# Ledger of designs, part 13: designed miniproteins, single chains, continued (5)

Each design is a single chain, and the fold is of that chain. pLDDT is the mean over its residues in the fold that is shown.

## One batch from the design tools (miniprotein)

Design m16449
Fold by ESMFold2-Fast:
Structure m16449 (fold): chain A 88 residues (1-88)
Amino acid sequence: MKKTPVQKAIEHVKKAKELLEQGNLKEASEHYRKAADYFEKAGLPEAAELYRKIADKVEELYNQGKIDEAKTEVEKLIKENMEKPFKN
C-alpha cells in the first residue's frame, strides 16, 4: 500500500532517532531534514519548521564535536513541541 507523506515523515523521524542513539549525527540530521520535507508535503508547515531546526542543530553540534549534547537537545525540542498544539 502507498504510504502517506505523514507516514514517510514519521519513518524518517524514527530512523533519525535510531541514528542519534548510535551517535551517527550526520545521518540523523539528513533524516530529520527529509522528515521536514515530508511534513511540508503533508500540509504541516509548523512540523516541517520544527524538524528543519532539529536537523540544523544536530548538524551544527556534529561539526562542533558535541555528540552527547546533540542527543539531549533533540529530545528536549521534540518533547517541548509534541506535548503542545503546533499553533501558537
Scores: mean pLDDT 78

Design m16450
Fold by ESMFold2-Fast:
Structure m16450 (fold): chain A 78 residues (1-78)
Amino acid sequence: DKYKELAELLREAAAALAAGDVEKAAELFVKAEKLATGEELDVEEAKEALEAVAADPELKARAIAHLEGLAKQLEAAA
């Protein structure tokens, strides 16, 4: 189930970002994007973007909440 797999990737990305593991969060985000749209993002560019987000506590909290919210919506749709 594509929606369940995508939801799990987004949850794992949110958990990695919350833990400060930006490299893992970037890899999971790239996998989620490829599964969702077929587009392959640059992992290094994703990492740079997530490092900037992680440096701002407010943006980090919003990003985590957004990823968790999307995962919940995808699980409900699955």
Scores: mean pLDDT 82

Design m16451
Fold by ESMFold2-Fast:
Structure m16451 (fold): chain A 65 residues (1-65)
Amino acid sequence: SEAEKILLEAGLSEEEAKRLLEGAIELYKTVPEELAKRLITKELRELGLSEEQAKKIYEIIKKEK
């Protein structure tokens, strides 16, 4: 997926990228959208991703559900 590619370019392994995306998708389904956006983008930025990269990944999660 496009989100997985962004995470791989940021230096994560394929397994780390898949686990992160799975957790982010679960969070998106579990909590209100605004809270999910904040938590997911915060976690991605703590991993060293830029604001633009974190936003792109969130948008992909939102679209692919």
Scores: mean pLDDT 79

Design m16452
Fold by ESMFold2-Fast:
Structure m16452 (fold): chain A 64 residues (1-64)
Amino acid sequence: SAEEKAIEAYRNELQAQGKSDEEAEKIIADAKSGKNKEAKDTLDTLIKQVKQGFAASAEVRAQR
């Protein structure tokens, strides 16, 4: 699904920024639940990119 692809891209982006696996999973969980509004907005943007056929990839951090 678009959501799963966006979540994977966000996880990769967080790891590229130096976040640990545990920190990345916490941020993603908070984004999914809406507890972290900034993370939710980032995830929503990535979902839109996936739906529009743009490959959201943390390896290409210059995509924005």
Scores: mean pLDDT 72

Design m16453
Fold by ESMFold2-Fast:
Structure m16453 (fold): chain A 62 residues (1-62)
Amino acid sequence: DDELADRYAALAPRQQRILHLRILEGRSYAEVARELGVSPATVRRLLREALAALGASAAEVR
C-alpha cells in the first residue's frame, strides 16, 4: 500500500528500524532493544508511536 509507504517514510529512522525488525522480521522487543542499544520499554513506546503514525490502531490515537 503506497499510503503506508508514505507514512513509513515520514517516520524517524529509529521508528522505521523498529517497525522493520518487529513487524517485517518478527523480532521480539528484547531483540530489537539489544540491536538499538535501548531498553525494551523504549522500543515498545517507539513502536506504539510508529504504529499510531501509520494509522494501525486508531483507537489509541486521540
Scores: mean pLDDT 73

Design m16454
Fold by ESMFold2-Fast:
Structure m16454 (fold): chain A 72 residues (1-72)
Amino acid sequence: MIKSITIYGNGEVVVTYEDGSTEVVLPGDIKFEGYKSFKDLKVGEVVTVTIRGESYKAKVVKEGETIELEII
């Protein structure tokens, strides 16, 4: 299962799995419900993120040049 999501300032999205493996997600394969851009995400928000058609609840734990979310 996905453990966390990291979004870099260049728009690159990396998911980290519970086994520690990582995978780059294409920009078209990730969507944040209610948001037009990942730059609108704020620390403390719980958001619904869809990755390749699968929906997850995630909490924003870091904002700024690199954005980090943890799956809850």
Scores: mean pLDDT 79

Design m16455
Fold by ESMFold2-Fast:
Structure m16455 (fold): chain A 73 residues (1-73)
Amino acid sequence: SAEEEARRAFEEGLEAYKAKDYEGAIRHFEEAIRLDPESAVTPLAYLELSRAYKALGRPEEAARYARLWLELS
């Protein structure tokens, strides 16, 4: 299902983040949102995107995703 595929992409993003592959993590989290934007993982993906962009020194993108997470929480 789209929800299961989104969850898998989200988990792959977490593994990339743990490996400090922040650019890879961002791609996986964006894919999770694309696969099922209404899923329960979407708010979590926004939070993790904020963290990954912050790790890359990209504060504008980090702030944008933190705002999206707050709007859904």
Scores: mean pLDDT 90

Design m16456
Fold by ESMFold2-Fast:
Structure m16456 (fold): chain A 64 residues (1-64)
Amino acid sequence: MEQLLIDIAEGAGEAMRQMALQSAKIAGSDDVDKLTELAEKSTKRLIEAARKKAEAIKKALEEA
């Protein structure tokens, strides 16, 4: 369960990074580095959230 949620979060983060890069190419090259940084930060947050969610589900099942 935990690995599946992490894999989903990683996929979503990668999609966000690709969208950010494409948007930067349309809006202007000056924002590329900043958008890449934001996309990576968002990916890290998604992975952390997925991991915590998996742990919470596991704990709930263990107590039930």
Scores: mean pLDDT 69

Design m16457
Fold by ESMFold2-Fast:
Structure m16457 (fold): chain A 60 residues (1-60)
Amino acid sequence: MKTVTLTFKNVRSLIGASLRLIGELPEAEIKIEGLTLTVTIEDDPEKIALLEELGKEFGA
């Protein structure tokens, strides 16, 4: 398992990223604290890359 932390500038970006993540990586374990999204997934380079691209798209 790999844990990735994404920090957003505003709540709208956090919510948008979270909803899309649930759709694209439904097996991921998600924790939200303030503007920070902590995601635990399998240590799969493709899934990690998708998560990082998603974070970048929403300004993390």
Scores: mean pLDDT 80

Design m16458
Fold by ESMFold2-Fast:
Formats: sequence, structure tokens, C-alpha cells
Structure m16458 (fold): chain A 52 residues (1-52)
Amino acid sequence: PRYEDLTEEERKALEYLASAPDPEKVSIDEIVEKTGVSKETVERVRRLALGR
């Protein structure tokens, strides 16, 4: 989805993931802990960002 279709929570999770040196190595739990976004939202964003 496009950025306009993302919630603030999804954008926050995506921005954190994108800032990592190796996004594929960042766990769902790490993103949840650092951003406060729900596990379900983080999983969805991670899947979208990594082309799944």
C-alpha cells in the first residue's frame, strides 16, 4: 500500500524498520518494544516492507 493508506502506527513501524542497517534482521518484538506499535500491525508492516 501507499503511504497515504498507512495509519500513523504503521508509518511509525515502517520508519523504524527502514532506519535499521539490515531490516530483515529486525524482529517483530524489537519493533514493538521500540515503537509501542502492536505486534499485529508490526507484522503486517514488516511483511509489506520486505515484499511479502
Scores: mean pLDDT 75

Design m16459
Fold by ESMFold2-Fast:
Structure m16459 (fold): chain A 61 residues (1-61)
Amino acid sequence: SLRRAGVELYREGKKAWEDGNYEEAAKLFRQAAELFRQAGDDEFSEYMRKLAEEAEKKVKE
């Protein structure tokens, strides 16, 4: 399902963040946001977008 796929990408994004790979984390969180949006999970989609923005901010530091 789209929701399950979004959860898996979120988990992968968290792992990338823990590893200091913020560029990969941002990409994974953006992909998760799109899947949650397609699934109609607007709140989860917005949360993923905010995580992606934080990861992108880390890359630019």
Scores: mean pLDDT 86

Design m16461
Fold by ESMFold2-Fast:
Structure m16461 (fold): chain A 65 residues (1-65)
Amino acid sequence: SDPTDEEIEALAKYLGISKETVRKAIKILKENKDLSDEEKIELLMEKTGLSRENAEKIIDFYKLL
């Protein structure tokens, strides 16, 4: 399922980034689910300006949904 607003807020606070950035990252992952983890990391960094560490953490979070 799509994450709740509360889950997005908690993740944004944990990572020190905006809720908008988290939502954009989740949308990218949802639209590109067939990519490898490395390709997803690189795509998130390119499209959102996330650090590699934060991109990896968002991917891990998305796998729990």
Scores: mean pLDDT 86

Design m16462
Fold by ESMFold2-Fast:
Structure m16462 (fold): chain A 59 residues (1-59)
Amino acid sequence: GAAAEAAGQALATLPLPELLEIGKLSGEDLARAVERVGGVTLSPEQAAYAVGLALAQRG
């Protein structure tokens, strides 16, 4: 959805080492990290999707 896509765009602006560290997280820890960067509250599944979008854009 639009919120997860916006979070993905925000994550894609991070230095790659920081994005990779966030990508190691799972569940609620991942959701909290994505919320801090993207400014939007997502479920863990939506947060994982947003990180996947950011990694695809950078890889």
Scores: mean pLDDT 83

Design m16463
Fold by ESMFold2-Fast:
Structure m16463 (fold): chain A 93 residues (1-93)
Amino acid sequence: REEEARRLAEEFVRIMKKAAEQAGLPDLVKEVEAMKERIERAFLNYRPTSPYETPLSRLIAMALELVAALSGLPGYRPEDAVATLKRLVDSLE
C-alpha cells in the first residue's frame, strides 16, 4: 500500500512538474513538489466508491483535469491550475 501510494504520488508529481514547466508556471512546479507528501497520503487513504475506480484511474482523471486547466480549454484557466490541483488532492481524502 505505502509503496503503491508513493509510486503514484511520484508519477503524478513528475507528470505535473513537466506540464507546468512547459506551460511556464514555476509557481505550480513548487506547489506540486510541496504537496507530494499530501498526494501520497491521499492515495494511501483513497477508498473507491465504485468497483470501476482504482488509484490509477483516479490519477489519470486528475492529470487530465489539470492538463485541461493548463491548456486553456473552454471553462479552464491557467491561473486556476494551482486551485484545481488542491481541489483534486482534497477529493482523494
Scores: mean pLDDT 66

Design m16464
Fold by ESMFold2-Fast:
Structure m16464 (fold): chain A 81 residues (1-81)
Amino acid sequence: KGEEYYKKGDYDKAIEEYEKELKKEPTAELYAKLGKAYFDKGDYEKAVEYFLKAHEIDPKAALEEEIELGIELIEEGVKKL
């Protein structure tokens, strides 16, 4: 499970597992988790992309990730860059 790799700090494997889960069931929560993993890896461009996708599907599902990792990434898409 991707969350297990994320908790260990293995962001590359977390991303791989989240992408596999996303292919089976695309959800706002999975897009938000991908955004968070990319953000922690330092790939801010990908983080913004996935957070915006999560917000487009379900703004409420993305809200906690926005608050924790910087709401500016979602609101303007470029502030954290």
Scores: mean pLDDT 70

Design m16465
Fold by ESMFold2-Fast:
Structure m16465 (fold): chain A 100 residues (1-100)
Amino acid sequence: MEEEKKRREKADELVEKARQAFAQGNYDEAIKLAEEAIKVDPENPEAYLTLAEIYRKRGDFEKALEYAKKAIEVAQKKDPNSPVYKRAKALLEKIEEELK
């Protein structure tokens, strides 16, 4: 539906803004934007991946693992050959290595 497409586009825009805030070191703003993206489209794997990256940078490895696993789950359900699925798996491995 056209409304479904608009929701996906809005979530993608929010994720883009979240990634920009994250790149600037505005972690609280980045989290709010990514959480808003999840509210708009709970099946957006980029939003979960972005939260995992932010929490990892903040040293909150428990939340980083939680969101990385959710990103993998959502991405796998949509397309296991997608770049986001591969990035989410790579991030999970990176977080697990940092916990050793």
Scores: mean pLDDT 85

Design m16466
Fold by ESMFold2-Fast:
Structure m16466 (fold): chain A 70 residues (1-70)
Amino acid sequence: GAAMAALQAALDARREKTLEQAKKSVENIRKYWLEQGKPKEEVDKRAKELLELSEKMIDFETARQLAAAA
């Protein structure tokens, strides 16, 4: 119903903000690793893995909250 749609929209908005913050944090970590002389290929791989893990955790929490509200 409308209440569930509103909850979904609110959780989607929160997910987007959380992902934007995660991307910024990962970019700061990438910059730090590059300044430490880490190889670009290693840094890019680790940054990708961190973003993928963060997205999965955010999606899991969103699904859990929706299931609890249903």
Scores: mean pLDDT 80

Design m16467
Fold by ESMFold2-Fast:
Structure m16467 (fold): chain A 56 residues (1-56)
Amino acid sequence: MAEIQKKIEELERKAKEKEEEARKKYKDDPLMLELELGVIAVERAVELTVLKRLAK
């Protein structure tokens, strides 16, 4: 349980870092930024779901 919580915190941190990187990369392309943020959100949701299932 504690290990799963630690992995969730790490996942949230990585998601924020990826979002910040995307904003720097696509500062002049709002459409690509929106798409990249969407990909990051989906990746986070999938990994979070897997971690929560492992906690069962």
Scores: mean pLDDT 79

Design m16468
Fold by ESMFold2-Fast:
Structure m16468 (fold): chain A 70 residues (1-70)
Amino acid sequence: SVEKVREIDEKGAEKASKLESLSEEEILKLLGFSEEEIKKIEELKNNPEKANPEQKKFAYEVLEKIYEKL
């Protein structure tokens, strides 16, 4: 049992190292965000002041998902 836990920890360390080399977009994909959702996040980052109410609601939903995964 201890040996199996250690193997899982070693694989976890490899995944963590790979995550550090990934872009923010790739990390969002791993958190379960779709390509469409990531594109909307990028649009909000580029033009936050021009965000409509629907885009602001989407941003809140994205933040909630991120907080749930942390």
Scores: mean pLDDT 64

Design m16469
Fold by ESMFold2-Fast:
Structure m16469 (fold): chain A 74 residues (1-74)
Amino acid sequence: MSIEELEKEVEEEAREMKEAFERGDAEAVREEGEKAAEAAEELLRAQGREDLAEAAREHALELARAAAEAAEAR
């Protein structure tokens, strides 16, 4: 997969997570957030930034969990 394709994947997963959040679907926010975290990790690895890949994934998962909790609280 090219860097362009990975960037598009990250954008698409982030959009899906936002849509899930807007409708208050906490389970979908968690699921799409996990996919976005994986896509971000792959993008950083493709850019040669393996040093940031794991940290970025962990941070994205943390944000996805917080977003899911916020969606559930609505």
Scores: mean pLDDT 78

Design m16470
Fold by ESMFold2-Fast:
Parts: C-alpha cells; sequence; structure tokens
Structure m16470 (fold): chain A 70 residues (1-70)
C-alpha cells in the first residue's frame, strides 16, 4: 500500500509539473517500481510509472484523446 501511495504521489507531482520537474519525479517512480515489484505492487506502481512517462495517469489509461492521431 505504501508503494502504491508513493507512486500516486509522484504521478501527481509530475502532473502538477511546474513545482517539480518530471525528471525528479521519474527518479522517484523508478525507485518505487523496484520496491513495488519486489513487494507485489508491481501492477499499481508500473501503471503509475507508465502514466508518468506519458504525463497523465488518467489520460494514459484513456490513451489517445488529444494525441490520438497516432
Amino acid sequence: ADAHAAGAAAMAAALGGEAAPPSDARKSIQNLRDAAEAAGYAATAAAGAEGLAKGDPSQGVRNGEHAGGG
């Protein structure tokens, strides 16, 4: 649960973006992925990390609304 919450927090920071650079959040996500996979929260943390890479977890899930051209 802690890894899940931390992943969500790092994702929220990336979405807010202005206060914290995505590079900094990505480092946190990478650390959380490693810990989460070991603990069994891989699906949640990985989804968070993937969403961070795309910039938005909700839009990441929806995929291709604005960038849907390809």
Scores: mean pLDDT 54

Design m16471
Fold by ESMFold2-Fast:
Structure m16471 (fold): chain A 61 residues (1-61)
Amino acid sequence: SAIEEEAVEQARKLLRELGGDTEATIRAVADWLKREYGLSEEQAEELAKRAVARVIEEEVE
């Protein structure tokens, strides 16, 4: 979905800016999702965790 794609893009950018800090990146992405799309705390955190996990796993090469 468009929201998932944007979350993954945001996670890539923030992970670089935060020096690879996974926990800080998840929180930053979740906050961004709440502000931009009005997601609940639970929805934003769950999506942020998935987005960050995908970035870590799929950006291998």
Scores: mean pLDDT 80

Design m16472
Fold by ESMFold2-Fast:
Structure m16472 (fold): chain A 64 residues (1-64)
Amino acid sequence: MKPDEKEILRAFAAMLYALFKRTSKNKKVIEEAKKLYDEAMHGDEETAKEAVERLIKLMKEEMK
């Protein structure tokens, strides 16, 4: 019942990475998203937060 903030951040990272694989045609962007996803999955809460923030920034850059 109590949300684990780290698990929530990892879920967001997984969702964003899946979205990049589905919508992006740029392999370099997909590779960068994968690196950030891996950092979120293996890192601590702060690492996961930074990875999610970077994924959101990368999404904004793709959408202009």
Scores: mean pLDDT 78

Design m16473
Fold by ESMFold2-Fast:
Structure m16473 (fold): chain A 71 residues (1-71)
Amino acid sequence: DITLALVRMVVSLYRRYGLPLAKDKEIAELVDRAEEAVRRGDVETAIELLKEIAKRLEELGIENVPVPRLA
């Protein structure tokens, strides 16, 4: 319950702050997939997608997204 709530919050933070900073279609698609996983209650898939988003942002040099670490 609390884990799903935290994952949902992190996905929301990436949508609100990560997407405007990156302006990257691939990150947008990963965020959409993470939101779908959260809707299904699939915490494991959502966390894996969040790790992919974080890695993509790091590859683009974007480090100032206000997102707590889940790993």
Scores: mean pLDDT 74

Design m16474
Fold by ESMFold2-Fast:
Structure m16474 (fold): chain A 59 residues (1-59)
Amino acid sequence: SFEEQAIKRAEEEAAKVEPTEEERRRVEEVIARERLPPELAEQVRNVAVAVESKRRAAA
């Protein structure tokens, strides 16, 4: 719950700096390789996309 809230807030802030389509595709590749269940896949998407977008904004 706490982790999910933090992820959502980070993603919301990152949305102001739109992540690229390539960044999202890289996350999908990881999910496919690991064969993650849907719930874990959603968490990985939110965390990875938000982190990448935030790092790009900081550069």
Scores: mean pLDDT 66

Design m16475
Fold by ESMFold2-Fast:
Structure m16475 (fold): chain A 88 residues (1-88)
Amino acid sequence: ADEKTRRILEAEAWLALGQMALSIGDYETAVKAYEKALELLEPLLDDPEAQRLAAEAYRGLAEAYRKLGEEEKAEEYLERARELEEEY
């Protein structure tokens, strides 16, 4: 319970940082923030809330990588987001 709750709360904080970094054009910081959120959520992907947050992180990564010119990575992360969104 504690570890799961802690990981979700920390992931939400990293998602907020990623969204803020994207809004100001700091795409490198956005990538790092979304990667940290996914690291926290990875062991919890059987949980619908964690799946929803992971989908948000993957969409953020896709946007950041597209802005950095890494189209193949952007496409891969967008596909991962879509897979999770189909399940919850």
Scores: mean pLDDT 84

Design m16476
Fold by ESMFold2-Fast:
Structure m16476 (fold): chain A 80 residues (1-80)
Amino acid sequence: MEEKEKLLNSENPKEAAVELLKKQRVYGGDPEEARKRHEEVIEKVKNAKTLEEFEKAVSQLRGVENYSELKKLIIEAFKK
């Protein structure tokens, strides 16, 4: 709960979202490939200039615990 509040109330929600993504554990397949894929998603999120690009980047998020809720929270933070 506190981490969600910090994300939504951040002066830079996009940077806070990136930091939150870095803290997630990634599952599925080869651990090296899963980590690289996750890092690629984080880079796409960092470089997104429009809401559409941001939503497309976040939609590629996979293999993290409760990623449906996490995706929703990150998109909501970016819309602020």
Scores: mean pLDDT 68

Design m16477
Fold by ESMFold2-Fast:
Structure m16477 (fold): chain A 89 residues (1-89)
Amino acid sequence: NPELEKAKELLDEAAQALRNGDSETAIRLVKEATEHAIKAIEAGADPLDLTNLAFYLLALSQEALVLGHEETAKAAIEGARKVIRAGNA
């Protein structure tokens, strides 16, 4: 699923931006990854892959909180919530 692969790539880039202290880029990439994840759900992506993406977003949220990036954490939590809700609709 190309949308799922793009979502994963964007989350890897978001993790690097977060570790580099670039919170604005991390937030943008998390939001873009979430939109690609929603497109993957609409295309019939595997629920297990979607669950793994949601856990990746939650892991990024925890890392962001440890680093003091509250807005990045909020974006990642909201992304995880959207993926879980859409995957169960």
Scores: mean pLDDT 85

Design m16478
Fold by ESMFold2-Fast:
Formats: sequence, C-alpha cells, structure tokens
Structure m16478 (fold): chain A 84 residues (1-84)
Amino acid sequence: DERKFAQQLVLIAKAILMTGKKKISQKEAEEILKKNGIPVAPIPEDTDYKELSKEAIELIEKVTGKKVKLSFNEEGELIAEVEE
C-alpha cells in the first residue's frame, strides 16, 4: 500500500530530523512526534504518494549525508536505518 508506506516514511523522516537517530521504527517515530507535540495526521487521499516517499527519502539522505536502508519487521512495521 503506497499510501501507508508514504505515511510511515514521512513520520520516520521527521523523527530522524528531530533526534538524529540512525535507526528508527515507525512506532518509535510516532511516539517521538507525539512527545514533541507534533500531530500525527493521515496523508490526504489525493496526494502523490510516490513523490512524497521520494521527497522523504531525499530529505533524510540530504540531512544525514548517507543512504537510508528500509525494511519491514515480522509485524509489518517499517524500519529505517542510516547506512554507515
């Protein structure tokens, strides 16, 4: 699901920018944003999810200067890890 992937990736990108963490799960990203008073809102249905996902990845790579590895755990949760 491109919408779900884009939503999870945007939350992860925001959390990485705020914390500087090198590895983060979607659940951890949501908790970080909520603790900092940032609302976790769903992405509108008319959004270009492919472009949004691309922009989120590019933002992480620009800020960190490194490639981002994306994976899913056994529960289907998105995990992002900044390569060494």
Scores: mean pLDDT 78

Design m16479
Fold by ESMFold2-Fast:
Structure m16479 (fold): chain A 60 residues (1-60)
Amino acid sequence: MGLKARVIEDFEAKSPEELSLKKGDIVEILEVVDDTHYLVKNLKTGEIGLVPKKYLEPVK
């Protein structure tokens, strides 16, 4: 089971590789892509994409 994170602020995708998220959404972290981005799955929609780490807070 992947690490879950909560979206702490709305994020709007700027490219096709990025995933738009709403504050309060729960995502699963699938991969650490680089120092600034995660690859995540939105558990509400099932969509997968890149999100900047600063918009996410890991949950236990």
Scores: mean pLDDT 82

Design m16480
Fold by ESMFold2-Fast:
Structure m16480 (fold): chain A 71 residues (1-71)
Amino acid sequence: MTVVTVRVEAGAGDSVRTAEIDVPAGTSEVRIEAVDANGLLAAAARLEGTTLTLSLRAAGPAGVRAVATSE
């Protein structure tokens, strides 16, 4: 079993942050975790092939982590 994580954080003020990471072929589960929810408005993860995209929209300090599990 392989686990890959990506984290995105926003500072003060309205922000949209996006990060992309390569994940193993056969990734079957992606879970989003709030690391800091105070300014968090929305978070989404998208898996297309072996590319995982994590997006965060915030109205203040916020952070999210995506956890991708394969096998």
Scores: mean pLDDT 79

Design m16481
Fold by ESMFold2-Fast:
Structure m16481 (fold): chain A 87 residues (1-87)
Amino acid sequence: AAAALEAAVAAARAATLAALDRAGEDDPALAAAQKAAVEAASPEDLVDVMAAAAEALAATGRTGSNDAAAAVAGAAAEAAAARAAAA
């Protein structure tokens, strides 16, 4: 159902923005850039943008950013599953 997909996409976006907000304590410039990309992403591109954000966070090697990367990757997987179920 479209409503369930919209809710899953909104939840994934919110979770990603919250994780990036926490990562901003370690790297505010990276977090701000990734937050802007996630906010601008269409529902179709959101999973790819979230995956790129998770990779960027993991590449910093910082503990807080690694935790945020795991959270973003999990949210991306949930959004991808919801989208697949809607197809």
Scores: mean pLDDT 77

Design m16482
Fold by ESMFold2-Fast:
Structure m16482 (fold): chain A 62 residues (1-62)
Amino acid sequence: SARRQAVLYAAAGINLAAAEFEGASKEAIDAFRKAMEAAKAGNLKEAEEYYEKGVALYNEDL
């Protein structure tokens, strides 16, 4: 849905900014970027998978 796509895009963008600010791993940052691009393209499953990967890696970096 358009709402789910917009929420995923916004969530990935917020977490990308936080990860970059806190100096998270390149892998975590890259995962959030890929989540944003997948959401922008309407690929919701791929966006969710990349977002979950980014969150897992980011939590490991803290």
Scores: mean pLDDT 82

Design m16483
Fold by ESMFold2-Fast:
Structure m16483 (fold): chain A 61 residues (1-61)
Amino acid sequence: SARERAAELLREIGLLALDPRVRERAEEAAREGHRLVAAGREEEAVELLERAVRELRELRA
């Protein structure tokens, strides 16, 4: 489900936030993802969080 996928992506972003180079961006993405999930906008949360994970990984490369 979109809710389960959003939860998985939020865990991934939490792990990425351990890296000081991307911490601030990861924390911002997590806050927005949590907001969307709380609003019942789980599909939008997944789209936002998948984009965020890709961007954060690229920034660390």
Scores: mean pLDDT 87

Design m16484
Fold by ESMFold2-Fast:
Structure m16484 (fold): chain A 121 residues (1-121)
Amino acid sequence: KTAEEWKELGNEAFKEKLYGVAALAYEKAIELDPSFAEAYANLASAYAQLYKYTGSQEDLEEAEKAVEKALELDPSYKKALAAQKNLEGVKVYRETGDLEAAAEKYEEALELFKEAEEEEK
């Protein structure tokens, strides 16, 4: 499998809500292409979902590292910025239970994701 094929497999697993499988597939994509910013952004989203359900600090740390790497590779990458805002929302939800504050972060993430899609770049 190529890095792109592993990313696509991760995307299919993510759609099925198999977030652990998705994370493993994205990690395989990154092993083949360490400069693959999209795979890091997707990995961050997978670990954010795992953290949302598990409350595991290890899942949170992996999500934060993945965001950091994606933004190191491309600081303006809106999909990575969206993943960062989504992770902030998950953290607020898990740490405080404040659904309105979490929703605000999710709305920021959604806007960044829409901008990424609408620019077709």
Scores: mean pLDDT 85

Design m16485
Fold by ESMFold2-Fast:
Structure m16485 (fold): chain A 65 residues (1-65)
Amino acid sequence: GKALQEALEELAELKAIAKALEKAKALGWTPLSVEVERVDENTVRAIVTTDKGTIEVEVPIPKVP
């Protein structure tokens, strides 16, 4: 249902943010800001701006069958 799809969208956003922050930590880069955007109906993108550059991570939104 709609509630489950909305929960899956939120989980995809959180997953993208977590992956982007984990990449920043692995590189030793300091996160300065975090943004999340919906690229299309099936994909979210997290954008982490750091002191050394920008990290972008895309995560697919799971489908409800």
Scores: mean pLDDT 82

Design m16486
Fold by ESMFold2-Fast:
Structure m16486 (fold): chain A 83 residues (1-83)
Amino acid sequence: RVEELGAELGRAAGLSEEEVAEAARQGLAVVEQVRRMLEAGYSVEELRALAEETLAEDAAAGVAEEQLRLARELLEEAIREAA
């Protein structure tokens, strides 16, 4: 579930329990954003390519591999729920 992945990503990032609850809600907002991008004519492949570019920049900036993995899982779950 996107809410569970959002919460897990928030915990991996060291957020407080209140911030983790907000991160879970933001997971639902990711589904809506993905849906809008698909409606605007972006393909699933384009969304994945854009996300991988952002994740590569985050990895270069020192973001932990566990956080990057959870972010990828959140995107895939959001695409599945939006499509």
Scores: mean pLDDT 78

